# Designed miniproteins, single chains, continued (2): the designs that were tried, part 82

Each design is a single chain, and the fold is of that chain. pLDDT is the mean over its residues in the fold that is shown.

## One batch from the design tools (miniprotein)

Design m6837
Fold by ESMFold2-Fast:
Structure m6837 (fold): chain A 91 residues (1-91)
Amino acid sequence: SMDELKMAEEALELAERAVKAAEEGDILTAIGQALRIIGLQLDLEKKGASKEVLEAVRLSLEAVRYALKGDIEKARELLEKARELIEKLKE
């Protein structure tokens, strides 16, 4: 649904902010954003969101996990994959 897609877009935006925070050394902000993404993932699972919507949120959260490990390049690759998937879901 459009509401589920909007939640996936919000998760991607939170992940982009978290990756930037981690790159700048603001680990606490990055962790806070990761927790918010986990909350969105749980809400989407409860709503029975599509496999593709859940995958976009999973990729967004995975990007934050790589950024927290110091792998910013891998984090950016995962954000791009999540963005591409969300764009395909809008078609």
Scores: mean pLDDT 89

Design m6838
Fold by ESMFold2-Fast:
Structure m6838 (fold): chain A 82 residues (1-82)
Amino acid sequence: MMMSQSDYDTMVQDVGDGMNYTSSTGTPDQIQQSLQQFRQVFQYMVSHMPRSVVIDGVNTIISSITDDNVQQQVRSIFNDVM
């Protein structure tokens, strides 16, 4: 395993916090860029982590997003990559 549990937990929290910040303060273009960056992070998670850990991490990110439209787009990316 190339990533420690602590590094993974920090990444999950940082992604969730970043998505919330961008969805509340960002332009539509910044939100779309953030979603594309999330797709890349999620593909990395799927490639390097057990499926149960990826599901738990993504559910944590989804539950931290307060904007319903952004939350739905994150769920769509999850369904597309899994």
Scores: mean pLDDT 78

Design m6839
Fold by ESMFold2-Fast:
Structure m6839 (fold): chain A 68 residues (1-68)
Amino acid sequence: SLARLEAELKEVEDTLKNFDEEASIERLQKRFGLSREEAEAVVFTAKGLLEAAKDFLRWQIERERRRR
């Protein structure tokens, strides 16, 4: 449903707003013994995937709105 897609978009947007890149890098280094370069690659990939998910959800919402 449209409402479900809008709820999912809000969750992704809220996750991105609260995303602390430096804290995430430090957590990965401490938990998994990753180098800074390795931790940065993981964090930036994850953030990129969240941005792609946001764009995809926005596209789906606009598509459903056009089906009025």
Scores: mean pLDDT 83

Design m6840
Fold by ESMFold2-Fast:
Structure m6840 (fold): chain A 65 residues (1-65)
Amino acid sequence: MAREEDLKKMRERALELSKFPETKELAEKTLEYIRKAEEGVPGAFRQAAVSLSAAEIRRIGVELD
């Protein structure tokens, strides 16, 4: 249940980040990893978290530039 909540929150945030040109590719990659994690692919949850973190860092970077 907690993992399902985490995946839902990650998906909502990735969808928000997909609205921005600078983070769209990373957000779409995160959504792909979320789908794989829901299918039980080993490591996909970690890959989704890493990809989402990279998108968040990029979003912060473009706001500071």
Scores: mean pLDDT 79

Design m6841
Fold by ESMFold2-Fast:
Structure m6841 (fold): chain A 84 residues (1-84)
Amino acid sequence: MPRDLPPPSPRTADLQVRILLLLYKKGNKPLSPKEIAEELGVSQSSVSRALRLLEAGGMVERTRSGRRTLYSLTPLGVEVAERL
C-alpha cells in the first residue's frame, strides 16, 4: 500500500462536507454547533470554525433562537449536499 504523509492540518474541508451531509440528512433541521459536534463526534470549536467557512461560502445560514445560534442549509447548501 502506498504510504502517504498524514495530513497534520485540521481537515476543515472534510468536516464541512460532513456538516453539509448531516444537515441534509436531517431534512435541513436547524442545529446548534453543540448538536452538530455531538452528532459528528468532533469538538464544538472545530464545528464552529467549519460553520463560519460554510456561512462565508453561502452554504449555511445562521439564525438566533433565544440563547442559542442555529444553522441550516441555504438553497445553495442543499444543492451542494445533494452532489456529495
Scores: mean pLDDT 76

Design m6842
Fold by ESMFold2-Fast:
Structure m6842 (fold): chain A 85 residues (1-85)
Amino acid sequence: EEKKKKLIEEIEELIKKLIETTGDDVSALSLSEMFKLLGEEELAERFEKIAEEAPEYKPLTEEDRKEIEKIEEKLQKLVEELLKL
């Protein structure tokens, strides 16, 4: 249970960083839909709110692209661990 909570908190932080960097809400919306399918309504609402707070799109720098790549790799690992629970 604590492991699940920590994984969700880490995923949430990474999605927030991704949205701040890109302005892209798609990742948060995709996770919200996934949690709805899993019956996790509270988690779905949390990620839906994160998507609603997304800033406007901005041009990406080389530094932004490197950070996005690291965030996406870490998100994939955390989501895989969450799905194994």
Scores: mean pLDDT 71

Design m6843
Fold by ESMFold2-Fast:
Structure m6843 (fold): chain A 83 residues (1-83)
Amino acid sequence: SSVLSDEAVAEAMREIEGAALGAVVESETGDKVSRVELTYEDGRVVEAVIDLAQSGKKLTYKRVRGADGSIRWELAGESAATP
């Protein structure tokens, strides 16, 4: 069937975005991602907080749209994971 619910599609896209961001961060840092937490505004991912398993760091990325319409994920913060 070609009929899908908007809610089911949105949920699947959230899971895909989280997994993709985690894989990119693992590649860039050489660490393992233990958790990805996504923040949504108006149905769009605007922020990702990523917990690194080996270093214990939290990386905060923000989704930024450039003037040319391109989407980028920019590192906005780095902190130690709170005990």
Scores: mean pLDDT 73

Design m6844
Fold by ESMFold2-Fast:
Structure m6844 (fold): chain A 63 residues (1-63)
Amino acid sequence: SLSAEEAARAGIEGTRKSNGVSPALAGLYEAAKLGNEKARQGLVDALKANTPEAAIKSAEEAA
């Protein structure tokens, strides 16, 4: 199982890889830091998909 800490770290890494900061991914990371379970799950899904588009969709859904 992926911890909340690992999920939050995945959000940071996803943001770093963008040519510009993704507002949706940044929002997902901030929500996960506040203990939002849906945001944490969104980051887990983004990490598994290894796709920027999937990460953005998860962030939009959770934020």
Scores: mean pLDDT 59

Design m6845
Fold by ESMFold2-Fast:
Structure m6845 (fold): chain A 95 residues (1-95)
Amino acid sequence: SMAEARAEKLKEEALEAFENEDFETFEKNLAELEKLALEGNAAAWRALAEVHEYLLEKMREAGEEQEVIDLGEKQVELLRKLAEMAEAGKKLEKK
């Protein structure tokens, strides 16, 4: 739950930074989420998927080309699969 809370906070801060056009803070928070995800924080993979889905919706609203939207959809799908696999790995642990 501490790992989940950290990922959620970084996600919220990243989305707020993006809305404020603070792209330096946005990129810093994404990099931290990516680091946590690679270190085995399953919630961080989920948070990355949610941030990228948010960006995808903004691209659709901006009238981005369908080919770009399609690539974004594939990236979100991959991140969600990575989150699911990381969560499954956690469930196999014996205390």
Scores: mean pLDDT 83

Design m6846
Fold by ESMFold2-Fast:
Structure m6846 (fold): chain A 60 residues (1-60)
Amino acid sequence: MQQKLKEAIQLVEAADESQLADVAREIQKKFPSLEEAALIVAASSSKEEAIRRLKLLLAS
């Protein structure tokens, strides 16, 4: 779980804000167990907010 979540964060960091919906779909396809992480990315209004929320999940 932790390693997959770190990879999801890296995917978000590499993407542009306009691509967040596409990144959320890729996370869900590559890591089906990270459905909540994918939803966070899709629901985020910015790349910075998405990364912040994902890091909170990683720290938990």
Scores: mean pLDDT 79

Design m6847
Fold by ESMFold2-Fast:
Formats: sequence, C-alpha cells, structure tokens
Structure m6847 (fold): chain A 72 residues (1-72)
Amino acid sequence: EKEELLKKLYEALKNNDIKEAAKLVKELQKLGVSLREIAEAIVEILKKEGEAEDVTVEGVERGLRAILKDVE
C-alpha cells in the first residue's frame, strides 16, 4: 500500500540507497502520487523522527527529482 511504500522510501533515503529510492518513487507515481505529495510525506516523517530542523518540501522534491535523473 501507499503508506508501506512511503516508509520503505524513507528507509532507502536514510541508507543512501539511491536505486531503491528511485524504484519506490516510480512505484508511488504509478499509484497516482505526485512528486510533491511524496516530498510532503517524507518531510512529515522527518519531522516526527526529529531528524530535520530546516528541511523543506521544495528541498525534498528537488532531491527526489535529482535521484530520478541519476537512475535514468
């Protein structure tokens, strides 16, 4: 489900697993989740974990876009 894919994406990003992160982003996009919505969900997880003092949705969205380009 969407929530499980988001958790897996967060773990892949935390572990710097760029290939797995790109795969999970593409799977979420196939389910109709926009890159913006994915970025918003990741920022929410980071805030709950206390890992992010200055993380923005725009910053995460740019990072996800870069990951997709690098794996293409």
Scores: mean pLDDT 78

Design m6848
Fold by ESMFold2-Fast:
Structure m6848 (fold): chain A 113 residues (1-113)
Amino acid sequence: SEAMKKEFENFVKKLKESENSKEFEEFLERARKAKTPKEVVELLEEMAKKGVVGARTFLKRAKEKGLSDEEIYEEVLAYGFAFNEELGLPKTRSESLETVVILFFKATVQEKE
């Protein structure tokens, strides 16, 4: 949906203008550079430690399922890819990881309301 895509783009803009903008941009840059399962898991762990609710919830669920770093990496990519496909956004590995970072920050904002 074009309306859902516009809502997503507006959320990203608001997050870049928020008090969390520096931390958000740093995690986006790390997502762009992450190439291995270990690097993706380390990114999610740091996000969780910094209070990013979506990352914390995702990692807790993954640990409860007994997932390996490789399996966590595959689930994270699948999540971002599926979201980008639904909205007609680019489906590269890097852009899928960036989308997951955005969605995890969105969960944090929703909890604080």
Scores: mean pLDDT 83

Design m6849
Fold by ESMFold2-Fast:
Structure m6849 (fold): chain A 69 residues (1-69)
Amino acid sequence: GLDEASQVILKEGKDMSEKAKSAGNEESSKKVLELTEEASRKMREGNFEEAQRLMKEAKEVYDKAIKES
């Protein structure tokens, strides 16, 4: 259900955040966590389009953080 999908988003966000932080990019780590927590909240609200956009933004921030390392 939506709660399970929301929890998957949070776990993915924590993984990306930890990897960005390990790469030395603490700013991107924090932003990824914020974006994925907001995406999780939107998922629980049933706002799938906004949740998807926030997750795409989080992944873009993560990709840039890893490339800079």
Scores: mean pLDDT 83

Design m6850
Fold by ESMFold2-Fast:
Structure m6850 (fold): chain A 65 residues (1-65)
Amino acid sequence: SDMEFLYALSQLGARVRELVAQLEAGKITRDQALAQVRALVDELAARFPQYRALLERLLAAFEAS
């Protein structure tokens, strides 16, 4: 459902913020952070394939920034 997707997207956002904090603290590399974000996006897209295109656009924008 859309509510389940929005909740899962909120959880993805929290995990991404944790990865950014680890990157800023020098605990992980940029490549490691990008690989983990890609894995999280792929996991979410597998659960909600109807939102895959949206998730891939958000990931591409994140990788380009």
Scores: mean pLDDT 84

Design m6851
Fold by ESMFold2-Fast:
Structure m6851 (fold): chain A 60 residues (1-60)
Amino acid sequence: SLREEILREAEALARAGMPTSDVVREAVGRAVELGMSSREVAQLGAEVRKLAERVHKELA
C-alpha cells in the first residue's frame, strides 16, 4: 500500500540520520501529494514521528 511505502521510506531516511522533523515533513509532503485526506495525513505524520524517534533511540 502507499502508506506502507511511505513508512518504509521514512524508516530508511531516519536510519540514514535525517532529523525527526525532516523525516516527518518528507512523509507528510508525500502523503499530501498522493491525495491522502487531512485525517490520514495527520495520523501518518504522528506514526512517522514515533518511528523516527524509535530509530534514532536504537542508533544512539
Scores: mean pLDDT 86

Design m6852
Fold by ESMFold2-Fast:
Structure m6852 (fold): chain A 93 residues (1-93)
Amino acid sequence: EIEKLEEEGEKSSVEERVEVIVEILKKLGIEASEELIEDIRLVEKGIREGVVTEEMIEALVRIVEEVGLRLGAVTDLEASKARLEKALEAAKA
């Protein structure tokens, strides 16, 4: 039960960090999906445990791709940016 209380204390700190990150994203005009929030939580948990896992790396890639896409950027920027700019022009019309 002491172990469970320590885990809940760690979980509360992770949730606080997740909320701060979600608020920052919202200020940038990005509404975080439940999936994005879960990926952020997974990364924050990994950072706190001091362990880099394959799941954490996959979550980081998904965060970068989703945030980058919503900010008008993608991992292969030069090839995709012209298409995103055309979509943004269509959205402004």
Scores: mean pLDDT 66

Design m6853
Fold by ESMFold2-Fast:
Structure m6853 (fold): chain A 102 residues (1-102)
Amino acid sequence: MSLEEAFKKEGDELVKKAEEEKDPEKAAELYAGAALNYALAGDPEKAKEAAEKAIELSSDKNNPFILFALAMAYEQLGEKEKAKEYLDKAMDAIFKRSKERR
């Protein structure tokens, strides 16, 4: 069994859990995890589809878990500009929540 097959299977399971999840923020976090797993499996189409679902369902656009998972997924896919954008957003969200800009 390859690591890529294991990541793809985990991504499929996370999507299934997300579809059954009634809390949209939790569903968004599950889709973000699926996007990362599909990216690690080398499936850019499924990774991007899961990433778009995570963004759509998240009511908190500054959720650092979702933003970090998307940054790592896009980095793995070689989309460095998108990866940097999401990483910068994740760091900004953490900074604002931990320090409150004063």
Scores: mean pLDDT 79

Design m6854
Fold by ESMFold2-Fast:
Structure m6854 (fold): chain A 85 residues (1-85)
Amino acid sequence: MFTNEDFEKLFNELLKYFPEAKDRKEELKPLLGRILVGHDFNVELAVETLRQIAEQFKSLDELVEALKEALKDIEVPEEVENLEV
């Protein structure tokens, strides 16, 4: 299950590395949802993975493009459509 709380935890972790992500919430919602699906909705593990990935990229644009390619075969969870964040 992907909730507003789960999204905020992942998004706030991403903001520590890329403050500009604040203006790209709608683009990031499906990508962060796919990360959670890939980690069986384990928020703590997803946050740790996101942290490790964020450290590998020099810009948010590079991270977003890499995530889009890596996660293209993972479906966006329905709960993402109901997020108000």
Scores: mean pLDDT 74

Design m6855
Fold by ESMFold2-Fast:
Structure m6855 (fold): chain A 95 residues (1-95)
Amino acid sequence: MDKLLEEAEKHLKEGEKALEENDLETALEHYREALLYLEQYKTLNPEKDRKFIDLTERLIENLEKLLEKMKKENSPLVPEVEDLINQLKEMLGQK
């Protein structure tokens, strides 16, 4: 596996653990790092492979779960999470 995808997966797992522990800010930070690694991978590899697609979809699902929890807590970070979800959806749509 490419090192960038390995780092993205590592941060996804760490974010998922933080989300389960209700540490929303830590979860968001790990999801931001996962997004940066996926963005770097896509820049170097403009063609989508299965692992990139799977990790990007998993990150979207995790961010949507984070968004629901943040909305319930009236977090000021809600707009940032919505923007990250939109960026990832554009990456999957090749835009």
Scores: mean pLDDT 83

Design m6856
Fold by ESMFold2-Fast:
Structure m6856 (fold): chain A 70 residues (1-70)
Amino acid sequence: MEELSELQLYFGKKMRELAKKKGIPLRDMLSDPEFRELFKKAMEYLEKVRRGEITFEQAKEEIDKEIEKI
């Protein structure tokens, strides 16, 4: 539970930083196709961690790679 909250905060922080660098308002992030797909993938990784299919560290690494692709 604690680890999932930490991962959600980590992902949220990374997305906010990326949006600021690209000049995208936070409210418009979910309207941007790239951010929407990133959000969907992050939710999928969080669910896999919750189910014990992957580790917290693996999910963090995957989220970082998805952010790099944008």
Scores: mean pLDDT 74

Design m6857
Fold by ESMFold2-Fast:
Parts: structure tokens; C-alpha cells; sequence
Structure m6857 (fold): chain A 77 residues (1-77)
């Protein structure tokens, strides 16, 4: 299971944060290789939103992680 998917399904906020950090690093690395500064900025915004909302707003956390998963799939094309 991918790190972003693990973050989304992990009931423990501490391990969910670890999976989110690992998953977002993968997306940033892909965007950096493509020199896509706009995508890097967007990934950083979504990562911060997900981190801030991991316990306070589960819906916003889920939406942010799903968008990160979508960006990763697009970058892998």
C-alpha cells in the first residue's frame, strides 16, 4: 500500500503523520525531477493543510490527501 493511502487509513495520528511525510516526499521528488515549481508549491500547500487537519478536520485531511494522490498519479504519466 502506498504511503499516502496508509496515511489516509491509519487511525493513529502519529503514524499517519509519518506516512503522510513519506508520501509527500515522493510527490515532491517527482515534481522536482520535472522542474514543475507550480506543482511543488501546490503539493506543499496540500501537505500543510493535511498536517494541520489530521485530528481537527478529518474531511479536509482526506480531501487534501486524495488531491496529493491525484497529483502523484498525474506526475507518474
Amino acid sequence: MEHLEKALNDPDPKTARQHLAEGTKEVIDLASEKKDDETIERVNELTQTAMDNITTDPKKFKESVEELKKIKKELEK
Scores: mean pLDDT 82

Design m6858
Fold by ESMFold2-Fast:
Structure m6858 (fold): chain A 80 residues (1-80)
Amino acid sequence: MQQQIDNNINNSNNNTNQSNTADYQQLLQLGQNVSKNLGTSMNLYQTSSPSLQPQALQASNISSESLQNISDNRNNVLSG
């Protein structure tokens, strides 16, 4: 899972470099940070006791939603 997320961010970086926009570069960096946090939250959820899993899942969902918002903003910048 983490390798696929890293691959998508790397591909997006190459695309941004070709489009030559600084705002797009910032969105990619933010996406990388959110992706890393999502990975940590998912690992915490999987390793947590059942009583702590709802809290870990909530943190994971927040990170996932943030990543989706960043992805949508990136697509909007590209699509016009």
Scores: mean pLDDT 55

Design m6859
Fold by ESMFold2-Fast:
Structure m6859 (fold): chain A 76 residues (1-76)
Amino acid sequence: EEREKRISDLRKEVLARADELNAKLGGQEATPEDYRKLAEEYEKQGKERESVIYFTAAGLLEAARDFEKWLEERRK
């Protein structure tokens, strides 16, 4: 169950990083673009794990935004 453990650990870190980023934005909601910017910063610093965490958070937020937009398109 190494895979399940890695997924669980990654999920916990993604949630913690999302909360941290929201706090850094003065309590405002973080956008996918904000997460990608941080991911790119960590990638340039050679911090691969941090970069992956923020990149994953950006992808999740983009998917949520696309889903909400899809729902809006089905509204009157």
Scores: mean pLDDT 66

Design m6860
Fold by ESMFold2-Fast:
Structure m6860 (fold): chain A 94 residues (1-94)
Amino acid sequence: ASVKSLTLRLLPSGNVQHTVTFGDVEESQAGRIVWWQDDRHIKTSSGVIENDKVLTSTAPALPSSRVVRAEVYLYDSATGKTTLLGTAELVLTP
């Protein structure tokens, strides 16, 4: 599998949204997206991935946060391996 697109966007509500699209997905593969704000883990989203399927998740931006980071991992049940496929960062301006 590959990441076709990965974006982070600050919404008018003050929440940060990620959008990720996968390609070349095999049947044994699942996606995991891990959110960080600075050094703080915010949440992890896991699920079934499909070719060209758009996955979206939203989390509130913490008032003290400078950087929001999303890390996209692939888990392959046939091999038991987890691989980091991509990262995105959004710098929050003061």
Scores: mean pLDDT 75

Design m6861
Fold by ESMFold2-Fast:
Structure m6861 (fold): chain A 60 residues (1-60)
Amino acid sequence: MKEEKLKELQERSAKLVREYKAVKDTDPERYQKLLDEITRIGKAIAALKKGNWEEAEKYG
């Protein structure tokens, strides 16, 4: 797998998780959007770990 791409997605995921926790009880619309983005990036990371570059590009 591409280590640089995986690191980039993990950094983005960590940033989104921090924002998600910060807005959980203050902004329900942003909370839902962040949850959707975290889920999408998680799928991209899983695809990269499996060597599925096409799926990784689709979600990342």
Scores: mean pLDDT 76

Design m6862
Fold by ESMFold2-Fast:
Structure m6862 (fold): chain A 100 residues (1-100)
Amino acid sequence: MAEELAQAALIVAAEEGRRLAERLGEVDEEALARIQAQRDAVYAKLSPELQKLLDEALAGNEEARLYLETVAVMLSDGVPEEEARERVREERRRAEEAVA
């Protein structure tokens, strides 16, 4: 599961980079096709639950995106998955309260 979360977060980061390149007018169709093919290959290996979460993040759901990004960072720092999930859930709750 931790590896699947890390892979999903990498797809989100790659998509953000692609959108930035498009916004700057620096579109490379060959590079975009390569990124899309790699993304599709990784996506096919994810669980249905992670595929749905990734779809929501890519559709612009900030909550899903932040969850994937934060979990990936915590896992890379050696934080146990259970702790990482609890910390993300709590920080998201605090962020929503600060905005609301």
Scores: mean pLDDT 66

Design m6863
Fold by ESMFold2-Fast:
Structure m6863 (fold): chain A 80 residues (1-80)
Amino acid sequence: DDILNSLNEEERTKFLSATTGSPVSVGVTLSQADQRVEDLKPIVKKYGIKEIRGDSLNPLMQLLKARSEELGAEVVLYDE
């Protein structure tokens, strides 16, 4: 919550889109995962984010978990 309040409007939109946004495709491509990683990397580094949480049913979150070393943050999936 405090981190999201500290983000500027563009950073907040990118962070929320990457972690809570629904993909428009039935499947998520590597290029979509690459774009989300690139959007998140500067935010993670700037704010020292250690954990990103997301729904396990979101295929973008599953792909972000596979790229967690590149992000520099732990990606934790939950099932609700």
Scores: mean pLDDT 68

Design m6864
Fold by ESMFold2-Fast:
Structure m6864 (fold): chain A 62 residues (1-62)
Amino acid sequence: EPVSDATGAPGAIRLPLTGAHVGRAFVEHLLADPETLKRWAEALGVSEEELRAAIQRALAEH
Protein backbone atom coordinates (compact mmCIF):
# COMPACT_ATOMS: atom_id res chain seq x y z
CA GLU A 1 0.00 0.00 0.00
CA PRO A 2 1.60 3.28 -1.12
CA VAL A 3 -0.43 5.20 1.44
CA SER A 4 -0.85 4.60 5.16
CA ASP A 5 -4.05 5.65 6.86
CA ALA A 6 -4.13 6.60 10.51
CA THR A 7 -4.63 3.39 12.49
CA GLY A 8 -3.93 4.68 15.99
CA ALA A 9 -6.14 6.11 18.68
CA PRO A 10 -5.32 9.83 19.13
CA GLY A 11 -4.35 9.60 22.81
CA ALA A 12 -7.78 8.57 24.02
CA ILE A 13 -7.03 5.08 25.28
CA ARG A 14 -8.19 4.40 28.84
CA LEU A 15 -6.39 1.32 30.07
CA PRO A 16 -6.13 0.17 33.72
CA LEU A 17 -2.37 -0.28 33.37
CA THR A 18 -1.57 2.05 36.25
CA GLY A 19 -2.63 -0.57 38.76
CA ALA A 20 -3.45 -4.22 39.25
CA HIS A 21 -6.63 -4.20 37.20
CA VAL A 22 -5.08 -5.69 34.08
CA GLY A 23 -3.68 -8.71 35.89
CA ARG A 24 -0.50 -10.70 35.44
CA ALA A 25 -1.84 -12.97 32.69
CA PHE A 26 -2.42 -10.04 30.38
CA VAL A 27 0.89 -8.30 31.07
CA GLU A 28 2.72 -11.59 30.50
CA HIS A 29 0.94 -11.92 27.18
CA LEU A 30 2.08 -8.42 26.22
CA LEU A 31 5.68 -9.18 27.16
CA ALA A 32 5.63 -12.50 25.29
CA ASP A 33 5.47 -10.66 21.95
CA PRO A 34 7.86 -7.71 21.48
CA GLU A 35 5.89 -6.55 18.44
CA THR A 36 2.71 -6.36 20.50
CA LEU A 37 4.57 -4.58 23.28
CA LYS A 38 5.82 -1.92 20.86
CA ARG A 39 2.35 -1.40 19.43
CA TRP A 40 0.83 -1.04 22.89
CA ALA A 41 3.50 1.46 23.89
CA GLU A 42 2.63 3.64 20.90
CA ALA A 43 -1.10 3.26 21.53
CA LEU A 44 -0.65 4.32 25.16
CA GLY A 45 1.54 7.25 24.18
CA VAL A 46 4.58 6.02 26.07
CA SER A 47 7.97 4.76 24.98
CA GLU A 48 8.55 1.06 24.37
CA GLU A 49 11.21 1.03 27.07
CA GLU A 50 8.92 2.75 29.56
CA LEU A 51 6.10 0.27 29.02
CA ARG A 52 8.54 -2.63 29.20
CA ALA A 53 9.98 -1.35 32.48
CA ALA A 54 6.49 -0.92 33.95
CA ILE A 55 5.51 -4.47 33.03
CA GLN A 56 8.75 -5.97 34.32
CA ARG A 57 8.38 -4.10 37.59
CA ALA A 58 4.77 -5.22 38.01
CA LEU A 59 5.73 -8.85 37.41
CA ALA A 60 8.74 -8.68 39.73
CA GLU A 61 6.80 -7.09 42.57
CA HIS A 62 3.80 -9.37 42.26
Scores: mean pLDDT 62

Design m6865
Fold by ESMFold2-Fast:
Structure m6865 (fold): chain A 55 residues (1-55)
Amino acid sequence: LEKQIEEEAKKLFALVAEYVAKRQAHDWEGARAALAEAVEQGMKILKLQKEKRES
């Protein structure tokens, strides 16, 4: 679980970096899409952390 949480956290950082890059390029639609994916990734990490606590 811990290794999976770390891998998912790296994906979250990549999505945040994409969001920032899209905002800098004034691609507001792309920025919104990247933010939505980042939120979904964050929810997945929270679920994995809950599973770790319950294990």
Scores: mean pLDDT 79

Design m6866
Fold by ESMFold2-Fast:
Structure m6866 (fold): chain A 99 residues (1-99)
Amino acid sequence: SEEEKAKELEEKLTELNKLVLEHGIPLAEEAYEKLPEDASQEEKEEITREVLEEAYKKAVEEMKKKAKTKEDEEKLKEAVEAAEKAIEELLKIREELKK
């Protein structure tokens, strides 16, 4: 039962990540086309964060529309929380690599 729950969480995370890419790619293309040629590295990083946040929001909204049960909604919430923790850990690693 715990192994089945872990597998279901991984499946939801995979679906969420796929939808994030599907929404994120066109959002990134539109945002980067609007960036001035003299945009700083910091401005480019901020736009990347905004695109990622909007892509996640759209992906979650699409998954919520497909959720047929209260249990599916709870599994989606767990997947989002797991994804947020993974992002925080990656940001920590990035800061350590920066010095």
Scores: mean pLDDT 74

Design m6867
Fold by ESMFold2-Fast:
Structure m6867 (fold): chain A 83 residues (1-83)
Amino acid sequence: GKVLSLYDKDNSGVITKEELKAYIEELTGQTPSEEALDHIMNSIDVNKSGVITKEELEAYYLRLLSDAPEEVRQAMLEEINEE
């Protein structure tokens, strides 16, 4: 899968909970639990809109790249470089 497609504004310009779930499955190779997904949403969705804007995701993603485990960081970098 190509994670960079989630930054594509062609549809709505925001990332829904379902799109975030798909992103995590592509990134980690496992399906997140509802509790884990809710925790991640609460960490990124600072405006409580129920969706994640591109700006919020990019700001959080920058922090993830610096703080992520090596395997997760490598997967993120490979997805970015594929586009």
Scores: mean pLDDT 61

Design m6868
Fold by ESMFold2-Fast:
Structure m6868 (fold): chain A 75 residues (1-75)
Amino acid sequence: MDPSERARLALKLANTLLKVAQNQEDIDIASEAAAHAYRGEFEKARELVETLLKRNPDEEAYQKALELIDEIKKL
């Protein structure tokens, strides 16, 4: 994956997470996950998104974010 495609997918991930985060703590976790994804640290990004899903188990967007990370890892 080239850097521009990775950046685009990281931005898509960030936008997805930040749209549903309703408090500052979840926004901070979402921002950290997006930063790790942008740097290619997808396992760390995934762990943070799993934390968001555990805190918000009914938020489908976090499940979709995990699927997106898994897709990025496959290329």
Scores: mean pLDDT 79

Design m6869
Fold by ESMFold2-Fast:
Structure m6869 (fold): chain A 79 residues (1-79)
Amino acid sequence: APRVVVGEVIVGAKKAGEEITVTVGVPGVAPGTRVRVEVYQDGELVLEEERLVDADQTVTATFKAPKAGILKVTVRVTV
């Protein structure tokens, strides 16, 4: 089944090893839906995990930045 992007957030890390918590809004996705969270830095996939959509239609991910700079957090659903 195809996967579609339902949410995206861009965040900045100040240093390597910084713990970042990001909440991504996923409007139109029902709470309890299983989604895939992907975190990218400089085109490299640094985190890929499955999450369930929260009751407020958000997905929260916590991860450590491999280095300072911009990270892209993308949430995908299988349709």
Scores: mean pLDDT 81

Design m6870
Fold by ESMFold2-Fast:
Structure m6870 (fold): chain A 100 residues (1-100)
Amino acid sequence: MERVVGRLIVEAEDPSVKFTKEMAEKLVEWIREEFPGVEVLLYEVKDNKIILLVAAPSREALQRLAEALDGREIEVDGKKVTVKVRYRELPPAVQEVVLK
């Protein structure tokens, strides 16, 4: 089955929020539990953003993951933080490198 690779940017609405590697790892585990067909290939933490590279079984699965995360409240250091999600499908050439 042909998989689709997408980049998701999970951004805190409050720009003063600093995500940690631990928070990114908890997000990756949540994705694995709720979306077992989705594989998280890479993640990066950049200030108020968590950047995820994911392989999904379809474009619809990638869109559903982005929708499930958009507007979600995540707890950071005992505080509730609302996140916004942006995603894009990677070009076929980049997908070929990442999936092979």
Scores: mean pLDDT 77

Design m6871
Fold by ESMFold2-Fast:
Structure m6871 (fold): chain A 111 residues (1-111)
Amino acid sequence: SEKVKEYFQKGAEALLKGNFEEAEEYFKKALELAKEEKLSEEVIKLIETFLYLARAAKLREEGNFEKADEYLKKAGELYEELKKRKDFEKILDSFGEVAKKVAELLEDVTS
């Protein structure tokens, strides 16, 4: 879905700029639309991973470190599941360069 990609890319761009609330809003819109369009479980998990990462970043900015760590752990667990798939790189590539940059950041914070 072109619209799911658009929302996802806007979310990833907002996340990279430190606009965590805007990132969460766009990833939530991407997730709702992806579920409505019945996209693959892998695509839904990728969007959920980035949504949890955005929520973790927002909570950390607000000083809620305990909840931030919970969402970061959820993002890391989903990311590790996705990385085990042979098609993970292809799925990530389909969301563009901005998605790859966010995945690199997630790797750094969960490794």
Scores: mean pLDDT 85

